# Designs tried in a protein design run: designed miniproteins, single chains, continued (3). Part 93

Each design is a single chain, and the fold is of that chain. pLDDT is the mean over its residues in the fold that is shown.

## One batch from the design tools (miniprotein)

Design m11418
Fold by ESMFold2-Fast:
Structure m11418 (fold): chain A 71 residues (1-71)
Amino acid sequence: SMKQRQQALKDAGDAQFEYEEALRRYRENGSEEEKKQLEEAKKKRDEKNSELAKLTTDYNRQLSREEAAKL
């Protein structure tokens, strides 16, 4: 659904931003706390990107079928 796709896009974007912020903090201080936050943010980013990728793949498959049907 459109709402599901919009939510997944937002979640992926938020997770990417959190990852980049955690990476910045780790680069600045390099402590075990920042490393843990970076690892958690990376895991969350990867999970949200996987959800978005699945939705995007389904959408692209539908578009490809429509294009093939026109040929």
Scores: mean pLDDT 79

Design m11419
Fold by ESMFold2-Fast:
Structure m11419 (fold): chain A 63 residues (1-63)
Amino acid sequence: MVGDLYRALHDWTGPDPDFLSFKKGDLLRVERVVDDAFVLATNLNSSPPQTGRVPRGFLEPVP
């Protein structure tokens, strides 16, 4: 999971600045596991790449 690439399944706007905002289909790299519900990830489709908390259920592994 950590270091792996994931695709966003849905559009997401973070409720506060600790959360990452992304669009469906965005490519994210998981940096850390925060807890059972969230990971810390970097949105590789943003420029510059933005890092924040992401709900685990919104991510699909890239094969």
Scores: mean pLDDT 77

Design m11420
Fold by ESMFold2-Fast:
Structure m11420 (fold): chain A 58 residues (1-58)
Amino acid sequence: GRAIVVKDYVPEKKEELILHKGDEVEILEEVDEEHVLVRNVKTGEEGIVPKEVLEVVS
């Protein structure tokens, strides 16, 4: 599914991805109830991010 980043995210761990508000991501896998593995559509970079910074659009 696709999601839009609604809040900037700065990685706290090396497996996490930096995101900027307005970025589009593809959700690849749910890691836990609060975290997902995503791919940034523009850069192709992958990493884990909190679900709270995303708004699902499809």
Scores: mean pLDDT 83

Design m11421
Fold by ESMFold2-Fast:
Structure m11421 (fold): chain A 72 residues (1-72)
Amino acid sequence: SMSEIKKLEERIKEIEKEIKELEKEIKELEEEYKKNPSIETITRLIGLKLRKIGLEFEKELLKKKLEELKKK
């Protein structure tokens, strides 16, 4: 339904916003790591990068579902 399409589009936009915030935090933390390498900093970087990967995967699944709904 059009209602379901709207909900998916809105969720995708929310995920894209979260990804942008994570990209900013990752970039800042990567710069910090280059200047002062530490186990704490690399552990945080790994965590943020994994979260971003998860969100990008969810976004791709939602986009595929959206395409399927639009073809009906």
Scores: mean pLDDT 86

Design m11422
Fold by ESMFold2-Fast:
Structure m11422 (fold): chain A 105 residues (1-105)
Amino acid sequence: DVGVRLGRELAENPEPGAEVEAKISDKAKVKLRIEQLAPGHYRVTAEGITDDPDPEVVEKVSRDATGAAFEAMRLLAERGYPVEAEAVTKVNGEVVDTARGSSLP
């Protein structure tokens, strides 16, 4: 799964401001970035991008974006960092899906 692999890549060496990107298909990609909200407190944001409005393509892009953000959050949380995750799916520049999570209670 492209999203899960991207999340692992970011979590391996997380630097505030770091961004990683992976191509899902010729028309779709996922970007994943990490931001420091406070010392030792992070936010990971995934952006799934496609220009193909096919529901199957949009679903896959949304799944890969969500997978990237939540896998990075899970791995950072396992190391003791409080992390917030957000995934956004965009079709032709318009937000069509969002997912949010937190390692905090």
Scores: mean pLDDT 85

Design m11423
Fold by ESMFold2-Fast:
Structure m11423 (fold): chain A 68 residues (1-68)
Amino acid sequence: SIREKVEEFAKKKGKETFSVEDLAELITEIYGISKEQAERLARQYLALKGKDEFTVEEVVEFLEKYPL
C-alpha cells in the first residue's frame, strides 16, 4: 500500500518529516515518474500548504488524495 511505502521510506531515511527532495524521491519510487516531474509536484503541494516539510501522515494523505 501507499502507507506502507511511505512508512518504509521514512524508516530508511531515519526521518519523521519529508523535505521537497525526500518527497520527490518517494514519488519517483512509488509512481515511476521522472525526478523532475516528482520535484515539481512536491514543490506545488508544499506551496499550497505553506510549509517547507511534511510529516509522514501528511505525505500519506497527499499521495492517497492526489494519485498519479
Scores: mean pLDDT 77

Design m11424
Fold by ESMFold2-Fast:
Structure m11424 (fold): chain A 77 residues (1-77)
Amino acid sequence: MLTPEEILKLLEEVLRAIVRLAVRRRLSLEQVRAALEAAKRMAISLAEAHNTPVTPELEKEMERLVEEALREYERLA
C-alpha cells in the first residue's frame, strides 16, 4: 500500500518533469495546465488503486503542488 506521503512525492516528481519538458518545448499555459491536472488525476487513481485514502487534506496538498508547478512554469517561460 502506498502512503499519502509517497503519493505526494511521486506527484511532485511528475509535476517537475512536466514543467521541465514544457519549458524545453515552449508549450502554452493551457497545455501545461492540462498536463498538470492530468498528473493530479493519475495520482488520485493510483491512490485509489492502492486503497490509500484520498482525504480533503491530501487533495488540497495535490492542488497546492499543481499551482506551485504552474507558477514555476510561468516564472521560467
Scores: mean pLDDT 86

Design m11425
Fold by ESMFold2-Fast:
Structure m11425 (fold): chain A 86 residues (1-86)
Amino acid sequence: DPEKARERGRELRRKGEELFQKGQEYVKKGDYESAIASFRQAARAYEEAARAFEKAGDEEEAKKARGQADIAQHQADYLEELMQRQ
C-alpha cells in the first residue's frame, strides 16, 4: 500500500527531525556522548524514512531523507572523532 508507506515515511522523517534537534541541544550542553547517540538515532530514522518513501514510489522524498541521514551520521562521526582524539 503506497499511501501507508508514504505515511510511514513522513512519521519516520518527523522522528528523525526531533532526534536531530535533540542531538543539537546536547551539543549546546556539552553532552557529546548523548549528542552522538541522538544523531545516530536520527540517521537510522531518516534511513527508514527513505526506505518507506522508496516503497511508496516517492524517489525525491527518499533522496532527501537519505541526505538528512548522511548529515546526521556526519555530525555523529565528527563528534566521536573529537572525543577519541583527546
Scores: mean pLDDT 89

Design m11426
Fold by ESMFold2-Fast:
Structure m11426 (fold): chain A 81 residues (1-81)
Amino acid sequence: MIEELKKELEEAARRLTELVREAAAAGDEAAVEEARRLVAEAQRRAAEAYAAAPTEEEGLRKALEVALEGAKEAARYLEEA
């Protein structure tokens, strides 16, 4: 299950990277900055989830879930822009 989450996160991160590149190429600096802000917030929440978990394995799973949701949120924002 953790391996599936890692794979989904890798795919989401790749899509997000492509969307950020396209927005940057179009000169949409505001969209790029907001996407970066959303990712940074998700990374902070993922770190907090990892630290709060009772086991390393559960912490890693929760951190990956939070990171995945953050990547999807940033991608949705860029797709709507």
Scores: mean pLDDT 82

Design m11427
Fold by ESMFold2-Fast:
Structure m11427 (fold): chain A 68 residues (1-68)
Amino acid sequence: MPSFEEAENEIKRLWAEHASKLSEEQLKQVIEITREAGRKIKNASEEEKAKIAVEALERIKEIIDQAE
């Protein structure tokens, strides 16, 4: 399981590599996932932060994989 730092870095890497290839709708979905994760992290323990970041990363990967 990736650490919070590893998941955050991977999200940043994926955004840098793929954001220009995403549709406006897909970009909006990624932004919403990031915002939702940020809200959950605000009140989360250190252990919960890692889980939240990994879940956000998995959802973002699914959107990128579906990009045509």
Scores: mean pLDDT 77

Design m11428
Fold by ESMFold2-Fast:
Structure m11428 (fold): chain A 100 residues (1-100)
Amino acid sequence: MDTPPFSSMSNQQRQQYVINVIDNSLQNVQNLVNTYGPNDPQVQQLYDQFQQTVDQNRQRANQSTSYSRDQTISVSRQIISDISRSYGDIRQQIDRIQRS
């Protein structure tokens, strides 16, 4: 989603930025689910899958605090890419359910 200035951040600042991206994306997905399918089993299944992606990426972010600067930058970019892709996928799938 964003192109963050990771090279100018500390490892703690990168972790906090990544956690904020994860939290904001999760909140946006919760809003989509509540708006378009709070009682739809298919929408709930998509939400469960997104929560699994969130949990995996939070674990990656937590592990990265012990890494080198370059490894932490790489991991942070991977997490943002994974979250951005998963958010795009769930938005598109909910949109298809609503248009069908």
Scores: mean pLDDT 82

Design m11429
Fold by ESMFold2-Fast:
Structure m11429 (fold): chain A 55 residues (1-55)
Amino acid sequence: MVDEANKLMQQAGQALSQGDVDKAIELVEQAGKALGDPEMGKSMQTMIRNHAKRK
């Protein structure tokens, strides 16, 4: 049941490697929806934003 969310998480990681923070945030939001846990998606967005702010 988490296969789609895992795939989206892997794509988000690749987007971060490319420096595409906006795409990574969007992919993480989709992963949270796929898990049925939007709070998880919000938490991960916050982590990505904090990481990007610190470089």
Scores: mean pLDDT 74

Design m11430
Fold by ESMFold2-Fast:
Structure m11430 (fold): chain A 87 residues (1-87)
Amino acid sequence: DFREKLKSGKLTKEEVEELFKKYDKDGDGKLDAEELKEFLRDLGFNPTDEQVEAIIKKYDKDGDGVLDYKEFVALLNDFLLEPIEIE
């Protein structure tokens, strides 16, 4: 269960790399807003397009509107520090 692993801080580097590759459909090393939205939905969230855009803007250091692997890892590290279990 990815949601439980994210909350508990038990994701390994290998699990993070596998997770990134699962959603990186074209293999270019980047996740766009649609791919990130699918990832969050698979975790049991139903984010709005505005929420996905806000997440990307927080971690997108180069301003290209997509997340590379390092930016995705930063997002996951923040998720591991916060209770992502709302309702």
Scores: mean pLDDT 70

Design m11431
Fold by ESMFold2-Fast:
Structure m11431 (fold): chain A 97 residues (1-97)
Amino acid sequence: VSEEELEAGVLLVEVAVYKATKDAVGAAEAALRLAEEFPHMPEANAAAAELAAEAAEKAGVEEAAEYARKAAEAARRGDIEKAIELLRKAIEAARKA
């Protein structure tokens, strides 16, 4: 396990904690950080965005959940630039709720 894999894993756990606490903003911000720092890890980015979508669903912010789900799909395709754009929209939607 590389240092990068450990650091990405810590951020992924952070998103999971925000999901458990129903913090849609925190989850989306942590997922965005993963995408910005580790753009070469599409599977980790997709997983983080999916967790952020689940956090938004638990918080009742459906618009943020939709953007985060689209970010996960973009990350799975390797389109990290689009994933980052969509996660920023998820953060905006979560802050307005």
Scores: mean pLDDT 87

Design m11432
Fold by ESMFold2-Fast:
Structure m11432 (fold): chain A 81 residues (1-81)
Amino acid sequence: AESAKEKAVATLEKVAELIPEAKEYADRAAQAVREITDESVARKVLTLAEQALQNAEKGFFAGAKTGVMMALQLAEKAVAA
């Protein structure tokens, strides 16, 4: 089975395809997620990424972009700690 880390990266890549404007943030979040060693933090990033994907699919692009930015902030804090 895919890890939460692998699923989070794949989900962020899907959001980037639906919202090109969020691509920079999604790419940065995916890069940060690859460096996370704490699976519980990876699961939290996955939840934010999945919520962003659901918002993007429903046309709530502002909400989706905010979700990606929240995922990025969480992932970068985990790498910095």
Scores: mean pLDDT 83

Design m11433
Fold by ESMFold2-Fast:
Structure m11433 (fold): chain A 64 residues (1-64)
Amino acid sequence: MPLEPVPAEVAKELVEKAEEAAKKGDKRKAAALASAAMILASLVEDEEERKEVLERVKEIEKKL
């Protein structure tokens, strides 16, 4: 089955949830959500939107 492009909005939502989990001290949940966002970002067609998600994931990982 061909992979459909993922809307950048979906990847950004996962990053937002990961940031919230990190702020609450739930490092495991933050790491899992950040990992999912990174995977979905690889399926985002817009290069700038993809880079934004990946940079936000890196910032979350620095806080874990």
Scores: mean pLDDT 77

Design m11434
Fold by ESMFold2-Fast:
Structure m11434 (fold): chain A 118 residues (1-118)
Amino acid sequence: MVKLVESGGGTVAEGGSVTLTAKVSGVDFEESGVGWFRQRPGQPREGVAGIDGGTGGVVVSHTVAGRAHASVDREKKTAYLHLENLRVEDTAVYYAAVGVGVGGETHYGEGVELTVLA
């Protein structure tokens, strides 16, 4: 069974930084695609960043471009999302996601809350 356990949320001041971490189990993580999503209060879930499992290519949403860095440690089966110069609108529940197999289902973690105070 695929599991993602996120950590590193909490309350941070505007202009600060945070590193969100997701530990992944139950899947071959060597070639899995990894994504980060968020859901802001009253808004639909949106993509934040993605890492392709085959190429290692990184895509970052325009909403956090220049402020977000996504990475993976394949050996430790851990994904990271570092956010800098935090804004009040970065307040959201953040979800790590992993894709498995060709045409496979995307698995999401339960999410971690981030609150950015003005």
Scores: mean pLDDT 80

Design m11435
Fold by ESMFold2-Fast:
Structure m11435 (fold): chain A 70 residues (1-70)
Amino acid sequence: MSLEEKLAEKLAKRIKELVEKSKVLSEEEKEEILKEVEEILEEIKKSTDLLEQIGLVLRLIGLEEDVRLK
């Protein structure tokens, strides 16, 4: 796996943990966030472009921040 893929998997794991522990997010919101995380992970695995992979990692960082601030 590339470094970007490893970072994405670690970020995805943190987001999933935050979502699971959240008492503020509805079940619908949790499903939407988890679906987006899985879609981003799939896109990173399919991508061969380093800049595209970096962009996808930044999207995961944004999702983590949004969940953490709720």
Scores: mean pLDDT 81

Design m11436
Fold by ESMFold2-Fast:
Structure m11436 (fold): chain A 88 residues (1-88)
Amino acid sequence: VEELLEELRRISEELRELGEEYREAVEAGDREKAAELLERMVELLERAAELVRRLGEAGALSPEETEAALAHLEAQREALRREAEELK
């Protein structure tokens, strides 16, 4: 459980850094780099969803907390995928 929480914390930090790089790439007009950064962020959100499911299975999160967290992560992934498609 503690290792799963630590990995989620690392993913959160990496997503923050990628988000800043993404903003810089968009401002610079580097559409290829922006799309690559969005793809990496989607992959990290998929990993975060797996960790949330495992935390729920371990009883570290209630079923309601697990469902809410997964729904939030899925919404974020869909938003990023739509944004990546707009860059093509």
Scores: mean pLDDT 82

Design m11437
Fold by ESMFold2-Fast:
Structure m11437 (fold): chain A 60 residues (1-60)
Amino acid sequence: SMMQKKEEILKKAYKELKKDIDKLKKELKDESDEKKFFAQMELAVKYSDKIAEELKKLKE
């Protein structure tokens, strides 16, 4: 069941990340590739931290 709980956390995070990426693409449509890259990297770090916190709670 631990494996299934991890899968659900990752699936939920992926769906939320995909939605945020689509929103970001629309907001940054006319911005430079550098600005798009850094914005996507910030989003990746945010979701990495969020996933790590959710996985940590499963072990408490």
Scores: mean pLDDT 80

Design m11438
Fold by ESMFold2-Fast:
Parts: sequence; C-alpha cells; structure tokens
Structure m11438 (fold): chain A 81 residues (1-81)
Amino acid sequence: SEIEKLEAQAAAAEEAAKPANDLIKALEERGLNRIAVPAEEAPKWVAQFGLDPATLLSKAESLTAKAEEYRERAEALREAA
C-alpha cells in the first residue's frame, strides 16, 4: 500500500513535469539555454505550457527531484521487506 502510494506520487510528479521537460528539450534542440529564451517566444511558451518559461523550468527541476525522491523511498521500502 505505502509502496504503491509512493510510486503513484512519483508517476504524478513525472507527468506534471512533462510539459516543462518538453520545453527544455525544444530549447536544447534549438541550441538555447533556459536563460536565453527569446522574449518574442515567451508568450507562445506561456500559451502552450501555461507558465512563464523560467518558472516552468524551475518547476520541472523541483518536480523531477520529488519524483526521484518518491521512487527512492519506494525502493528503500522494498529492500526493507
């Protein structure tokens, strides 16, 4: 039960981070970093992802870290069993 809950929380965090990770990939494919997003493109990213690009990238980092933490906790519980 607890392991299943942690795995579900990890999956939810990964899903929530997906739009931001897609943005990061698009920026990398264009040779841009997150601080070099053109101002003229920022409204398009907000329309597509619902957030300012800088905020979205920061949120992706936070959500990815949380997902990894949940998965590590689930693995620790499996090892303790």
Scores: mean pLDDT 70

Design m11439
Fold by ESMFold2-Fast:
Structure m11439 (fold): chain A 58 residues (1-58)
Amino acid sequence: SEVIERAVMRELGLTPDEVAEIRKLLDEKSEEEVIRWLTERFGLSEEQARAVVKALRL
């Protein structure tokens, strides 16, 4: 999963601190709320946001 996380971080330009924030939100919020937050904050497509959530849950 660390290899997938690093690939996602590199492709989307996310920092380790931002990845930690996303992980915290996945523990506290529903998956759909995190997907919406990712699309709004980082300008990701819904497909890209779903890929990030899937990668971080591995």
Scores: mean pLDDT 76

Design m11440
Fold by ESMFold2-Fast:
Structure m11440 (fold): chain A 64 residues (1-64)
Amino acid sequence: ERKEIVRRIFEERIKEAAEQMEGLKTSSDRLALLEAAREQAIEETAKRLGISKKEARELYEEVL
């Protein structure tokens, strides 16, 4: 089901971002990386499901 796909993509992107954040020293850089990871996950979900980025973002809010 779509919600499981969304959750899995989000968890994988956030895990990767968390590992990269260990190398960053400023809160600003860490926040920017986390925002980029979230946007990347939304875009990947949209492409995989064939929906708009807006719809993918709504699915993330619904699942989380």
Scores: mean pLDDT 76

Design m11442
Fold by ESMFold2-Fast:
Structure m11442 (fold): chain A 66 residues (1-66)
Amino acid sequence: SMKDKINDLLEEAGRLATQARQAIENGDEEAFQKYLEQLRKILEELKDNPWAQGIVQRLIDGLERD
């Protein structure tokens, strides 16, 4: 169902955000950029669901803040 697909995408986004934070802590810029790109792809997949897109956007914003 659409709800299940959205939930799967949100779980994947959470995992990617965790991996991206770990890459930042390890100074692995290449891994960080790959995880960030995957998060942006999920953001595009969620463009028709503003609530779910907002959750993923907040994850990306948190990773890009100084």
Scores: mean pLDDT 85

Design m11443
Fold by ESMFold2-Fast:
Structure m11443 (fold): chain A 88 residues (1-88)
Amino acid sequence: MKKEEELKKRSEALADRIARAVRTLAENGHVETAIQALKDGIELAKKLSPEGAILVAERAVEAMREVGHQEVADYAEKLLKEIREELK
């Protein structure tokens, strides 16, 4: 049977990968594509676990703020709020 540790590790790995992809796209000026990648990543994470979706959104917000892309960071924060409301 699957261990909860494996699911948590997969959710963390997925969150890191999505945050990295969104950051790379935003840094290369593909802001709309970065936002779309974030939305797709959150939808995928929701199918795995609700906590995973929240983690993906949180990691993306941090990555965007680190790079200084305020527009993408603001969008990621709005998505994070929507996810938290949907999962309650």
Scores: mean pLDDT 76

Design m11444
Fold by ESMFold2-Fast:
Structure m11444 (fold): chain A 76 residues (1-76)
Amino acid sequence: SAAEEKKKEAQEHLEKAFENIRDALLNFSDKEYAKKKLEEAEVHLKKAIELGNAAIQKRAQRYLEAVKLLKKSLEG
């Protein structure tokens, strides 16, 4: 169904967001690289919110807040 396809696409975006967050954290001393990865994660999290069911939306929203805080910590 269209709902199942959207759920699958939302889950793929959520997984890509997690990989970008992980990359940012592993390379956090490289502020420019970390910022780029967090920005890529933010795009994927927003897509997961758009396409996902309530559970995926809730999880993606929590990670989006975490990404905003991490981006703030890179302000220097």
Scores: mean pLDDT 87

Design m11445
Fold by ESMFold2-Fast:
Structure m11445 (fold): chain A 111 residues (1-111)
Amino acid sequence: SSMAKEQEIKKKIADIELRVEIQEGLLLIVEGVESIIKRKLEEKGASEEERKEYEEEIKKLYETIIKNIEKEIKELKEELEKTEDEELKKAIEEAIKRLEELKKELEEKLK
């Protein structure tokens, strides 16, 4: 029973880490897309209007990630209040801090 509880906690910690790493991965994908778009628009000598259209599309992608992060932070804070296990509490608190930092980085990109 003690070992089963320890294994359940480890699985919950891994699930929490997965939720954070998904958002970190989505940011890398959007940054990659932004980099490709900017480079190709320069190569083709794109108009200011065409560049603005792509900038708005990129902004919408970042805003979607911010909304996902805000939802995850809210859910993690609710989970933290219901959690009595100290190791799991620490994992949730670390996940919240990582997501809040990720959100700040994204907000800087939106100006």
Scores: mean pLDDT 89

Design m11446
Fold by ESMFold2-Fast:
Structure m11446 (fold): chain A 114 residues (1-114)
Amino acid sequence: DLEKRIEELRRRIDELEAELDKLVSTLTTEQQIVVGEALVRVRELVADARLLGLENPLEETIEWTRRRTAELIAEFRARGREAGVPQEVIDLMVELVETSAELVILELKLEQEK
């Protein structure tokens, strides 16, 4: 059931965001900027995927979303490690990016079933 899976992913995102918020308050200003920029880029990825899904075939939109997700994860891991972001924060951010991408893909699949 796509709707049930979507609801589960939304709850997981809320949990990840709450845990991340607690940890971000313990970071240096430089580390907070790196995490904040990554969060903006995740939101942009989700918005862009939704826009692409309006005018493009589902398969092409999913492929773009997965490619962009991998690029964001690689970039964040590199920048986060360079800035000394704790591994637990990097792991939470990676899971947030992956979960957000999976959510938008499932939402696009659900819309296609209508």
Scores: mean pLDDT 88

Design m11447
Fold by ESMFold2-Fast:
Structure m11447 (fold): chain A 66 residues (1-66)
Amino acid sequence: MEELIKEAEEIAKTGDIAKISGVALRGLGAILDGDAEEAIALAEGLLRAGAMPETAKKIIEKAREL
């Protein structure tokens, strides 16, 4: 989990919108697959870097419902 959070945080720090959007889409995909841990880790990484905070919060909320 912590490694995945770090990966997402580093991607978000690049400011590359396409890569940041890719991380958010991976988080949504993890929710569809029932992988709450992956979804939360990716969204937490985004939040740590201040990227897409509202989307990241919604991903975490949905993952907690799994």
Scores: mean pLDDT 83

Design m11448
Fold by ESMFold2-Fast:
Structure m11448 (fold): chain A 59 residues (1-59)
Amino acid sequence: LSEEQLKKIIEALKNSTDPVIQAVAIRELKELGFSDEEIQKIIDGINAGKSVEEILASL
């Protein structure tokens, strides 16, 4: 798994003002093999204002 690809997806999701971009980012995470629980942790981290680094550390 590329850490750079994961950071890019999380950044897109974090900066999303468009629900379509958010849906695409979630799809990309599923394609990378993330579970629904892991994806939820990423979303919760973003909503809590965590940095990309903090979110990655929680996975």
Scores: mean pLDDT 78

Design m11450
Fold by ESMFold2-Fast:
Structure m11450 (fold): chain A 56 residues (1-56)
Amino acid sequence: EERVEEIGRRASELLGAPLELAREIAEKVIEELGPDATDEELLAAVIARIEALQKE
């Protein structure tokens, strides 16, 4: 789905995280928040999850 790729890529670029990890997290976030979630909400949730992983 285009949204998974777009959100995942943006999060990867912003945080310097591996693209494959960002895409997996984006897919999970989209499934959890549902289709009514905005791109802003999805991106924020993906960023938060990646940051939590990077903090050790």
Scores: mean pLDDT 77

Design m11451
Fold by ESMFold2-Fast:
Structure m11451 (fold): chain A 58 residues (1-58)
Amino acid sequence: MSEEERKELIEKAEEALKISGVSGLVAGHDLRKVAEEEGDEELLEKAEEIIRKGREML
């Protein structure tokens, strides 16, 4: 995965979180799946943070 692709995925997930907690949770889980498939620990950490924030908004 390129750095540009990673930034775009994170940005989309953060935008979803700004819309609603439910939207953020969905986007965060999608981001986590990508991170696990790529073995990207930094992306995984960002996905977990977005999921946590989305859960707190519920």
Scores: mean pLDDT 82

Design m11452
Fold by ESMFold2-Fast:
Structure m11452 (fold): chain A 83 residues (1-83)
Amino acid sequence: MSREEQLEKLRAEMEELLKKLEELVRNKGSLEELLKVVREMQALIDAALERFGDDPEMIALLKEQMAKILPVIKKGVEIIEKE
């Protein structure tokens, strides 16, 4: 795959996982389900950093995606406190 295709694939995969995470938070999903999605996101980030850690565009993409993901994870943690 080209670098451009890999960047688009990473973005799409992270956006789909973010949608799943948001839906689980909205529907008060189980802690196990939330942790599964978080682990899948972490695996994607780790793989991207191992392969493209020296690429500033990849690092910028990961930072932008993390900024979207972190608030949703925080909401998930707040749900755990209420159960």
Scores: mean pLDDT 75

Design m11453
Fold by ESMFold2-Fast:
Structure m11453 (fold): chain A 55 residues (1-55)
Amino acid sequence: SKLDELIEKATEESRKLLEQGYSIEEVIKKLQEKFPLSPALVTAIASDVGVEYVK
């Protein structure tokens, strides 16, 4: 679905931004600007990806 495609793209963008040194809060803000996704869904995506980088 289009929603699944947007989630996949937002997940990849989240990884990119975290690798560049942006905080979770900054990643959430940037995803909100780029993708037509709800704040709750954007927060979930950024948090899920962020767990991989906080180890």
Scores: mean pLDDT 80

Design m11454
Fold by ESMFold2-Fast:
Parts: sequence; structure tokens; C-alpha cells
Structure m11454 (fold): chain A 61 residues (1-61)
Amino acid sequence: KELILKKLSEEIQKAASKEEVINAIKKGKEEGVSKEDAEKIIREKTGFTIEQIEEILKEAF
């Protein structure tokens, strides 16, 4: 599970668009990443606002 979180973190950090972040989270969800873990990674690795993060999570989950 730690390796999955590391992969998601790397993919989000490299993402050039909101759509790429959504796709990375969808893949992470399939591998067992929780909504809470995904939210934390987006918050730490991107400059998105709380509202943008909520939109991403709603689209991915």
C-alpha cells in the first residue's frame, strides 16, 4: 500500500493538468487508495484550492 501511495504521489506531482490528476486518482482508487489519502496527496503536491480538490475527488470517486 505504501508503494501505491508513492506512485500516486509521483504521478500527481508530474501531472500537467487537472484531468491528469483525476486519471491518476482513478487508477489509485482501483489499487485501493482511499479518498482521504488521495485528498492529502493532492493538497501536499499541488497548488489546487480546497474547492478544486473537492471537484477532483468527486469526479474520481
Scores: mean pLDDT 77

